# Designs tried in a protein design run: designed miniproteins, single chains, continued (2). Part 54

Each design is a single chain, and the fold is of that chain. pLDDT is the mean over its residues in the fold that is shown.

## One batch from the design tools (miniprotein)

Design m5979
Fold by ESMFold2-Fast:
Structure m5979 (fold): chain A 78 residues (1-78)
Amino acid sequence: MPELSELERKVLEALAKKGRATASELAELLGVSQATVSRTLRRLEELGLVARNPETGEYTLTDKGILTALELKEQGKI
């Protein structure tokens, strides 16, 4: 499993709860800048944990992302 930062784990938790969100929505929810969230989402996309809809700008968890979020929740890390 890739080692994830606290913010990366919070992004995965938020997407698991909401199903989908834009970088702007995640920035407001998590109390961080859009630039910080966008960088975090880019890294999560590179890890194959999230996917972006190019038409809406919304991010969703991949199957791998769902499993990773579930494992983190079981470990009390999100």
Scores: mean pLDDT 81

Design m5980
Fold by ESMFold2-Fast:
Structure m5980 (fold): chain A 70 residues (1-70)
Amino acid sequence: SAEEKVKEAEEKYKKGKEIAQKDLEEAQKLADKDPSKQPEYDGAVEQGKKLLEKMKEELEKVKKEAEEEK
């Protein structure tokens, strides 16, 4: 069903956010302990943004498709 597809896309987006947040927390801990690790933090931020953007676009497409079924 359309609602099931939306739920799956929402789950992917939620997992993506949780992973990105955890990666940022770990990288920030390393940067705080050793400032030479700041590039790892910057890299994690960039990767997280790209992942979330793709997932958000997919979620929006699924939601639009669900609305078209009405």
Scores: mean pLDDT 77

Design m5981
Fold by ESMFold2-Fast:
Structure m5981 (fold): chain A 81 residues (1-81)
Amino acid sequence: DEEELRERIRELRERIRELREEAEKNPNDPNAQVALFFLDEAEELLRKAEEYLEAGDLEMARAYIEGAETKIKIAEELLNS
């Protein structure tokens, strides 16, 4: 439902913030730079998810949230390399 999706967006934004902070500790690391790129993409996808949520399109909102989750996972894997 809408409340569940809004909570997922909030949790993912918090995860992006944590990972961005971790990446910024090593700004000259190429993996950290690429991770920041994927975190920026994830933020854009979550912004789109919120727009669809406001429009009442829960299916599109869910799809964009899942897209953001994928980008966040890639960033996590890069930072653990």
Scores: mean pLDDT 88

Design m5982
Fold by ESMFold2-Fast:
Structure m5982 (fold): chain A 62 residues (1-62)
Amino acid sequence: MSIEEFFNSLDVDKDGKVTVKELAEKLNISEEDAQELLDMMDVDKDGVVTMEEMEKGANRKV
């Protein structure tokens, strides 16, 4: 639930995907800083984050 709410707050286009650009614009930071933030969330560095990727990061058993 919290992941879905967080993802939906970032998904400005409501297309089910959050780009590094959208994250950067939402947080008013650079794309490089946004990419670092996504990297810390344990997602692929492809410039696009889906809700599934956010959920997988949260489900890491480490």
Scores: mean pLDDT 66

Design m5983
Fold by ESMFold2-Fast:
Structure m5983 (fold): chain A 73 residues (1-73)
Amino acid sequence: MEIKSIEVVDVRLIDDGDYKIATVVLKVTLSNGEERLVGGVARGPKDTPDEELIKKAYEEAVKRAEELAKSGG
């Protein structure tokens, strides 16, 4: 099964003591018209740029979306 579209629906940054956590939620539309929500999480030191953590969380979410598309075929 193929991914028809990916939409970013939520992005959060959480301060966790000496660490910073980014979470990204994607809405994935599959070629059969099915919609699913998938999430990604990235953790780094508190001084890590927001953009870097968000990018890493996004990459994890995309990987999960691709795995979902492969298993739904």
Scores: mean pLDDT 82

Design m5984
Fold by ESMFold2-Fast:
Structure m5984 (fold): chain A 80 residues (1-80)
Amino acid sequence: MPEHQLEAEVRLSLARMYVALGKLLMSKKDYEAAIEEYEKAARIAEEVIADPRASEELKREARELLEEARRNIEEAKAAL
């Protein structure tokens, strides 16, 4: 049987990686590229939140990551 919980965990890990990449791009003052990576992270986090098979713990982590990504997008846009 496909492991839907593992798929949600992998997606959340990928979203965390995009946030980390965005942070790296921010440190290089590449604000436009940072926004793109944060937007990818936000999209993936929204997918995890919407997944009925994801645990409440994963959905909580995804909501926290989504809020972080959104704040970082605002910060990057302000720096442009």
Scores: mean pLDDT 85

Design m5986
Fold by ESMFold2-Fast:
Structure m5986 (fold): chain A 97 residues (1-97)
Amino acid sequence: MTVEEVFAQEAPSALEGIRQLAEDLKKLLEEVKKNGLTPEQRREIDVKTIALMLLAALSGNKELVEEAHRLSQAVDAENFDEAIREAEKIIELAKKA
């Protein structure tokens, strides 16, 4: 595998990674809303939110960066309904990018 082949494969997978993280976060947030928040779930949400923000920044897509920031704010506020909506928007944006 050449450097160019690695780069070409990784560029599409960055948006796929954003989509997968947003889908995982949505699922975790829905579970938290139903069953309450555990320390393990809070740590996983925080880690995935940071990873999502970093991947959004690396994508160069300003709309993804803005929505990732809104998701982070909703998570910090423990507004899980809004966090789920922001995750859904990120999934849609990643599919269209």
Scores: mean pLDDT 78

Design m5987
Fold by ESMFold2-Fast:
Structure m5987 (fold): chain A 60 residues (1-60)
Amino acid sequence: SEEVERLVREGMAAYKAGNYQEAADLFEKAAEVARSLGPEYEDIARGLENLAKLARKKAA
């Protein structure tokens, strides 16, 4: 999905800039979009949820 790919790129850019809360929010949004696309995106969504958790841990 183009939208998921875009959100992941934005999240990675935020993470590299040290904006961990923004990165977490972007990865979480990407996971939500992936889940809305159907069961075939479930593994991708779970991976993105894990990235969001790691980014939140760094923001705290």
Scores: mean pLDDT 86

Design m5988
Fold by ESMFold2-Fast:
Structure m5988 (fold): chain A 90 residues (1-90)
Amino acid sequence: SMRDDEALVKALENSLAGLESAAKAGNLEGQVTSARGLADLAEIILKHSKNKEVLERVREILRQAAEVVTDPAERERLLRLIEEIEKKMG
């Protein structure tokens, strides 16, 4: 439902804030943990949501996360999810 999608987007925003905080602190382990949690949650939204506005919001959050995360494997995962969202939006 749209209510469930909004709750998941808010959880993504909280995860992004955690990632940005870990990056500012130089906490590499915290960055990886936050990036993985963010990607897992984005995959759930991508699988279940068809709402373009929700998908656009998720894409922006993932783009901000990819700019902040320093781990190449986690960045690649976030970039792949952005591509999958763009394909789903048309």
Scores: mean pLDDT 85

Design m5990
Fold by ESMFold2-Fast:
Structure m5990 (fold): chain A 56 residues (1-56)
Amino acid sequence: MREVSAEEARELAEEAKKLAKEKGIPYGEAFDELAKERFGLTAEEVERLALRRILA
């Protein structure tokens, strides 16, 4: 599993919001798709890794 910084996760979330609006799909679906494209991870895995760095 690769590392994901808090900044990378936040940028991914911003792009997912834009993608969701552009394609008319749910935010969670757009976020999962981008997470797989960039990191090979699920949205949940990206959020979990980012949270660990914020708390540490």
Scores: mean pLDDT 71

Design m5991
Fold by ESMFold2-Fast:
Structure m5991 (fold): chain A 83 residues (1-83)
Amino acid sequence: GKVSSLTLTDQPQRIVLEPGETLVLTAKRPASLTVLKGTVTVTVNGKSFQAEPGDVIALSPGVTYTITNTGDEPAELLVTPFA
């Protein structure tokens, strides 16, 4: 599948991942990742878990997260930095 990197800004960012696409992101400050639609697998520090619509994942500064759409539908994510 396609692999993409995202530079996080100080603004909320909406991201769409097609089936089989992977997003790699590293937060520069505390942020949250919210699943709006679809199912994704999140891998951080060698551990993986699934996230579903309504799930919120806390993103720690300096930690790299790999997010893969392992479902059969497009996934929509919202990354929101903390103030």
Scores: mean pLDDT 81

Design m5992
Fold by ESMFold2-Fast:
Structure m5992 (fold): chain A 61 residues (1-61)
Amino acid sequence: DKVKKLEKEAQELADKANELRAKAKELKEKGYTEETEQLEKEAAELSIKAKKLEEEAEKLK
């Protein structure tokens, strides 16, 4: 099922984005602002890609 494949890829990207945000939160509390900003940016990019895949999956329903 093409929909299931897209949903799985979207979920994997969303999970990775959430992991990066959690790590960024830890680094922010430790005072590593530059590293925090980089991880937040990477997480945002992954979230955008995940949403695009979810939209493609929805169009196939």
Scores: mean pLDDT 83

Design m5994
Fold by ESMFold2-Fast:
Structure m5994 (fold): chain A 90 residues (1-90)
Amino acid sequence: SPEALLEEAIEIIEEAAAIVRDPAARAQLENKAELLREALRQRDLEAAITVIRGAIELLDGIARTADPETRARLLEMRRRLEEILAELEA
């Protein structure tokens, strides 16, 4: 269901926030999770898709400067968000 996919996306973004070392990057990811929770509450699928796209772009940027272990985890999370996005747009 879209609701289950959105909840999974929120969990992924929150996990990403927990593993990033940069406080500014963490705050940006936490903000994306909050925006996605709001989109879920409002049942606004278009807003949710926009937030997930923004989170994917943010994770790609963070991964470029991350240590190898954190980078690998962020890229895996980004890939799962891309899969969720594809399912939501189907």
Scores: mean pLDDT 89

Design m5995
Fold by ESMFold2-Fast:
Structure m5995 (fold): chain A 72 residues (1-72)
Amino acid sequence: MLTPAERAVLLVLARSPEPLSVAELSRRTGLSQSTVSRALRGLEKRGLVERLPDGRYRITATGLVLLHELGL
């Protein structure tokens, strides 16, 4: 199951047309950069987000499917 922080991060990424940095995710979610970084590690391990070569993150197709199944 997703934590509240993982859900918040995943939703922001799903609604963004562009990949987002940890700092941008922190600003948009209201969570600390440390909390966002932990959430991103959990999401990446599950294949729900991907880290790009520039260090920004993007939601995967699997992440989008999971949000739909959660009614989000």
Scores: mean pLDDT 86

Design m5996
Fold by ESMFold2-Fast:
Structure m5996 (fold): chain A 101 residues (1-101)
Amino acid sequence: TLAELARLVAADPEAFERFRRVVEVASEYARRFGDPEAAGRMATAGLVGAAELARGASVERAAEVARRRALELGLPEELAEAVAEAIRGRMERARELLERV
């Protein structure tokens, strides 16, 4: 469940920090474009990716899992890649991708 993923991420400082970066990018998207549903889907995808990191996966695998989940949730490619770049810590690239939606 999402609650179980949230507990895993909350217990791991690195996973939590990478999830926080996704929430930062998702919040900016909601603020700039008025789409809180897409922002919620970005945060959900980021939580799934960050949980993989808490389970011992690499940052790159966590980013790919987050990207794939974002696409499964119906987000456009640019927002899915923005979530992945936020997991990777490439915040400027993530923000640039929001402008290309």
Scores: mean pLDDT 91

Design m5997
Fold by ESMFold2-Fast:
Structure m5997 (fold): chain A 110 residues (1-110)
Amino acid sequence: MVTRHSAPLEFADEAAYEAFLAELRAALSVTREESEYDEETGTLKHLVQGWDAAGTPHTVLILLRRVDGEWRGPVTVLTAPELLDLSLEDISEELAAEAAAEAAAARAAT
């Protein structure tokens, strides 16, 4: 059973983002970490996977875009062991499309 949490993230600068990543790495026994920057869209994709101190598996996908000097975007956290075998390429396209569709629907509804 997959538990999914999605939340908006906002970082004042790159140092704040690096501090957030350092906290994730400290909280998890990291098994995989991948990052990709899409210059065409200005989007940073960052995947961190691992096990927490309670033995819960986490797949954290961070999608950030630079807006007015700040990094902003959704973070999605999934807690399913089967996802630990999937790469950034496997996870990010499907979850990014889902997050983008949800954001587009929210904007259209207002």
Scores: mean pLDDT 69

Design m5998
Fold by ESMFold2-Fast:
Structure m5998 (fold): chain A 66 residues (1-66)
Amino acid sequence: DADALRRAEEASRRGIRIGAEEAEKYSEEQKKQALAQAAAGDPQGRADVGILKMPEFLRKLEEAER
């Protein structure tokens, strides 16, 4: 139980970290395009915006661990 929860939390943290790294690879133009596509209701644009939010999630996670 506790170990399963710990593994799930570790997997989630790893996913957020990978997502944050992926978000940093986006150019300014790609970030603007993703936001515009998401605003237009494009599922791919929404997914890209989700990735772009990962650095903020990582920061909050690191703050919570302090």
Scores: mean pLDDT 77

Design m5999
Fold by ESMFold2-Fast:
Structure m5999 (fold): chain A 90 residues (1-90)
Amino acid sequence: GSLRQELIEAAEKGDIDRAVQLLKEAMEQGILPEEFNRLLREAVDVLIENGKPTQAAALAIEGVGLQLEYERSMSPEERKALEARRKARK
């Protein structure tokens, strides 16, 4: 998907602000927390592979904060709705 590709490109460039923006866009699109975690880990790994460990740590801290906030704000009914919507698109 284009969002995943843009996230990897931002990570390759060390553009943490853009990577955070793309992760927020994924949350607005109703990404499952588990899928969010996979995208975050992939972007962090790309930063590490490109010799940017400080940026990798910054993205990991920011991204984990966003994931925890997303999970806390989500009601059990909203989580079930997101899971059902995702299953219907597979």
Scores: mean pLDDT 79

Design m6000
Fold by ESMFold2-Fast:
Structure m6000 (fold): chain A 61 residues (1-61)
Amino acid sequence: KEESAKKLIEEGEKAYKEGKLIEAIKHFNEAMRLYLEMGDIESAKEAFDKALELAKELLKK
């Protein structure tokens, strides 16, 4: 699960670079869920913060 969560962060970063904001948010949210399942609260918070920043970009449009 930890490797899967890191993979999702990488996929989210790639989606963001491609301008796919919704896909990036989905990947970061899934990574957050996996980190929470592992009890890694700090990494979950980082993933959540990434998704939140992208959601703010969408809400401004």
Scores: mean pLDDT 80

Design m6001
Fold by ESMFold2-Fast:
Structure m6001 (fold): chain A 100 residues (1-100)
Amino acid sequence: MDKIEELMKKAEEALKNGDYKGLLAAVQEIGSMVPDLKDPKKAMKVAEFLVDITQKTKDQKVIQAARDTLLQLLKNPTLSKEDVIKLIGRLLRVIGIEID
């Protein structure tokens, strides 16, 4: 069974239930698995999921953990140039909303 998909589902449930501690733990564990991601479709799915989480919560620790994980994904060689540009655009939007 795919542990990263299980963690994404766990994070979604934590977000739905207002469990910011569970959400933070799931995001951090996903971050630890990012360097080992070899599937560009899966890497992009994880990135989009993290962006969505940052838009749905005001918890600064969760936002920071998701941002750090997204930055690690940008360094992942499995992502295409087009995917990297899309992620940079989404990160700038999230940073603008949460910091400015």
Scores: mean pLDDT 74

Design m6002
Fold by ESMFold2-Fast:
Structure m6002 (fold): chain A 64 residues (1-64)
Amino acid sequence: SLDDLLAQMERWATRLPPEVSRQVRELIEGARRSTDPEEQRRLIGEAQRLIHDAMEAGTTLPPV
């Protein structure tokens, strides 16, 4: 479901640098608050891109 996807992305965001984590979480909360499916899709896509780029760049925090 959408809520499960957003929760999963939020968990992944906690493993990112604080600044990127904040941006991703803001996008996720924007998607949760939006009533427009196109806006939700755009915000989710931006969050997914930030997560992907951070992981590819090796900027994720090491696993605890």
Scores: mean pLDDT 78

Design m6003
Fold by ESMFold2-Fast:
Formats: sequence, structure tokens, C-alpha cells
Structure m6003 (fold): chain A 110 residues (1-110)
Amino acid sequence: SEAEEYYNKGIDYLFRAKPPQPEKAVEYFEKAIELDPNYALAWAGLGEALLLLGRYDEAEKAFEKALELNPNNAYALRFPEHLKLPMFAAHRDDPRVQALAAKFEEAWKK
């Protein structure tokens, strides 16, 4: 679908581009969400891109929306695993970021 194509571009800019291009990732995840507001993975990707930009309040809202849409597949959103990547090293030890990771782990246990 077109939403999936925009989601894949967001992932490409965030995780495959060297260096990561989080502003471009935000643009494409927002386009995916505009086409499919229930696309939980696109909301999670938006949260990760916003987190990399240091926009923690907006990242938290995007992640909470992702968990609302897909609470039973929090592992599929992979946010706690992605936090271990070198690109998130500057954000990983922030208590707000750790609280978000805990919400994903707690949702996975349900």
C-alpha cells in the first residue's frame, strides 16, 4: 500500500541512511499516518525519529498511540531493542526514554 511505501521510506531514512536523517524519517512516517491513522508501526517509527531529534514529549505521545493501537504486539514495535543501537546512545540513559521502553516491555507481557 502507499502507507507501507511511506513507512518503508521513513525506516530507510532513520536506519539505513548514513548518517541517519530523522527529520526526513518524521516527514515520511507522518505521510504514512495521514493515509492510515491506525498504522501502529508508523506511530512507533515516528516516536523513534522524534526521540533521535530530542523531541521527547512528542516522541512519548507517538509511542503511546502505537501501544494504544497494538498493545498485544509491543515486541513487534521493537523500540526497546532499537534503543541498544549506537544511534540512540545519547538518549538511552534518559529516565523518560527508559520509562517509554518499560511501557513497551509491560505491554509485551500482556
Scores: mean pLDDT 81

Design m6004
Fold by ESMFold2-Fast:
Structure m6004 (fold): chain A 62 residues (1-62)
Amino acid sequence: MELLQGRSLVLDANGQAQLISLDADGNITREAVPPEQVEEIRAILDRMAAAGREAARELARE
């Protein structure tokens, strides 16, 4: 379901990374992300953002 489902990575007051997801039912869920996985998740989000920008660019051309 990917980032389009309203997922966000945020840092807590203690610097702990949390993944916030919005369910289809409107429920907000929080999951603690291990520090080791923060970079991987960031890389995935960056890659998805880049792909989205490329898709938008192609759509504008078509």
Scores: mean pLDDT 66

Design m6005
Fold by ESMFold2-Fast:
Structure m6005 (fold): chain A 57 residues (1-57)
Amino acid sequence: SALEELGRRYGVPVEVLRAALDRLRAGDEEGALDLLRAAGLSPEQAEELLRELRGLL
């Protein structure tokens, strides 16, 4: 799936990506970014991954 591919590319567990995607669906973009940064991504990587996740909506 797209989430599994993104998880491998960015080194983020799929469960974290699903949670971030759920926050995006709820309109909580800051909450989604916070999850991605907590997973160890740089601010730039978190923003890039957020755009990828938004593209799945």
Scores: mean pLDDT 85

Design m6006
Fold by ESMFold2-Fast:
Structure m6006 (fold): chain A 67 residues (1-67)
Amino acid sequence: GLEEKRKKIGEELAEKLLELGASKELAEKVIELFLGKLSPEEINELVESLTEEQLKLLLEAIEKLLS
């Protein structure tokens, strides 16, 4: 189902972010984002906290989810 797809993509993105030196907290927030558990304010804060490389990976993950 869609929730299983969201969880898988979120977990894969979280693992890639950890490999790039992201914090465990950031990785957990990314999983929560894909599960639809973040408020609009939390989503904005997450996006603004990302590096250019991390933002690119997030956009690629969103594209994969929507495909």
Scores: mean pLDDT 82

Design m6007
Fold by ESMFold2-Fast:
Structure m6007 (fold): chain A 64 residues (1-64)
Amino acid sequence: SKVEEFKKLLLDRNLTPSIIAAKARELGLKPEDVKEIVEELLKSPDPFLQEKARAVAKALGLEL
């Protein structure tokens, strides 16, 4: 699914937040779907995933 593809992009250590945001737009993800995935990652104990999730949300113009 598009949601699973986006989750894989967020976990890819070689992709910057700006590239991930661009790919999310190409996948045609709705803002609400992106926000839900970002909020799930913000609950992760991994500070790098938390920071990356916030950066991607900011690049997409989402309010958390």
Scores: mean pLDDT 79

Design m6008
Fold by ESMFold2-Fast:
Structure m6008 (fold): chain A 59 residues (1-59)
Amino acid sequence: MTPLEESILNAAKLAYKNGYSKEEVLEFVRELARIYGLSDEEIDRVIAKVEKLLDEFEK
């Protein structure tokens, strides 16, 4: 995982723990990835990783 991808994943985790919904976190990740100039393929990969991470936090 690149340092940029790690930063995005950490930001997503913090947003979710601070009370943002899964949907809000996924939109946040998509926007950050676009700002950083990631390709559509890279964005989809990061979003998939975030979804998996958030699923582990659901009870």
Scores: mean pLDDT 78

Design m6009
Fold by ESMFold2-Fast:
Structure m6009 (fold): chain A 55 residues (1-55)
Amino acid sequence: MDAEEAARLAREGGRLFREGLASGDDELVKQGGRLMREGAEASEAGREEALRYGG
């Protein structure tokens, strides 16, 4: 996975995770969390994205 893909996964995951928390949708929370972890683990850029807005 390249840095661009990893950053996109982390960003998309963060959006889904937050939306899931706001709406109480456990499926979105799980999917968002998984994508954030994948992005963070795959790339340093993804990790930075997750830390900025993902906590």
Scores: mean pLDDT 73

Design m6010
Fold by ESMFold2-Fast:
Structure m6010 (fold): chain A 65 residues (1-65)
Amino acid sequence: SGAEVADELVARYRAGELSREELARELYRLSLQGKLGPEGVRRVAEALGWSPEELEREIVRAYLA
């Protein structure tokens, strides 16, 4: 489920396995593959205490390099 995918990404980020940019790239990749919907993206933002705008900026930044 998208919730499991979201929780896994949060856990990997908190463990230092993913940088902020790598997390943003994974969110983008999984969204394109249909494995993570808007609720999953929101779940990651809420778990990390980020605003939706902060998370969206990181996703855009990761795409643009």
Scores: mean pLDDT 78

Design m6011
Fold by ESMFold2-Fast:
Structure m6011 (fold): chain A 69 residues (1-69)
Amino acid sequence: SEEEKKKKLEKLDEEIKKKEEERKKLLEEAKRLIAEGSSSSEVMLKLAEAVDAEIEARKLEKEKEELEK
């Protein structure tokens, strides 16, 4: 039904927002590690985690796009 579709879209929007917030936090953590002179491996790990959060957000955006058809 259209009501079920709207509820799924709202849930996807909230999940996308959570992934965007997660990515932002990981990037801020990476910036902090750089400023503190932490190892390149620690910084790269946080950047990799931020990239993973971005990938998940994009997957959710595609799922939302398919539901809007």
Scores: mean pLDDT 85

Design m6012
Fold by ESMFold2-Fast:
Structure m6012 (fold): chain A 68 residues (1-68)
Amino acid sequence: KSKEFREFVREKGKELGLSEEEIEEAVAITSISLLNPEMAEQFLASLPKEIQEKVREVVEAGVEYYKK
């Protein structure tokens, strides 16, 4: 995974108030969503509900960044 992509996801996560551990999870879920969206959705649903929306927002932004 590229350093630029990881930095983008980290910055977005920090902006939304995610911890370093939550940001690492968001990076992993974003990577999975590029290959298998169904599996990524399952992992997202396994996160604490209070951070699900924030992580979803990071994942959506990260996927958009990577596809462009």
Scores: mean pLDDT 77

Design m6013
Fold by ESMFold2-Fast:
Structure m6013 (fold): chain A 67 residues (1-67)
Amino acid sequence: MPSAEELSELGRKAIEAAKEGKTEEAIEYVKKMKELGAPDVVLRNLVHEIRKVAGEEVAEKIEKEVL
């Protein structure tokens, strides 16, 4: 089971990478969270946050590649 701290840090890095236009890096962080066993609801909430800060195109690409 991944620690809440590890999932939180990966989520923060994904949001930061998405804000910087580093979509591929953001995808890798979200994939890492999924590999560690993050529930779909957590991943969907993260994609929703990314949509708010980085926009629809980035969020859709992450959703397509990971979810």
Scores: mean pLDDT 81

Design m6014
Fold by ESMFold2-Fast:
Structure m6014 (fold): chain A 60 residues (1-60)
Amino acid sequence: SMMERQQELLRRYGEALQRGADADTLEELARQMREAGMPQSEIDNVESMARIVRDGALPA
């Protein structure tokens, strides 16, 4: 189902982020999440959290 695909892609995104994957890899996963029907607001939240993790700090 679309929801199962969204959950699998989100899991892969988290694993890629933990491995220190490059921006191109994370962008490709975000694109696949969008194609799997994930709302843009949810994708934006995931990408914002990933940026915080990579930067090691919360936005001021």
Scores: mean pLDDT 78

Design m6015
Fold by ESMFold2-Fast:
Structure m6015 (fold): chain A 59 residues (1-59)
Amino acid sequence: MEALEEAEKRGAEKSGIERAREDAEILKKLGLDAEGLLRMTVYRTPENVAAMQALIAAS
């Protein structure tokens, strides 16, 4: 159980971060802030939200 859970967490985090990069570009065009990130991100993890916020803040 735990070994499978670790693999799932790693896969989900990596996939979520990649998706968050794409979503962040769309959100910048829409002018959405943190609330918009949570609405549009299909993977609403704290790590994905933080990554998207960092990308928007950097632009």
Scores: mean pLDDT 59

Design m6016
Fold by ESMFold2-Fast:
Structure m6016 (fold): chain A 66 residues (1-66)
Amino acid sequence: SLFADIDKDGDGVISAEELKAFLRLLGRNPTDEEVAALIAKFDADGDGVLDRAEFERLMRALGLDA
């Protein structure tokens, strides 16, 4: 699954570093500020990581949900 491919730590959440790496794989070149802003938009807890449900919402918002 896409989530498992991105979750390099295998801890069940997506970190800012993992999200940045994923966006770079999509041909984007995000700054740390852009990644932090994107996480803050979907991370209601403010802990700087996205769980599976928040990540799925992010994918839908980016139009990456089929």
Scores: mean pLDDT 73

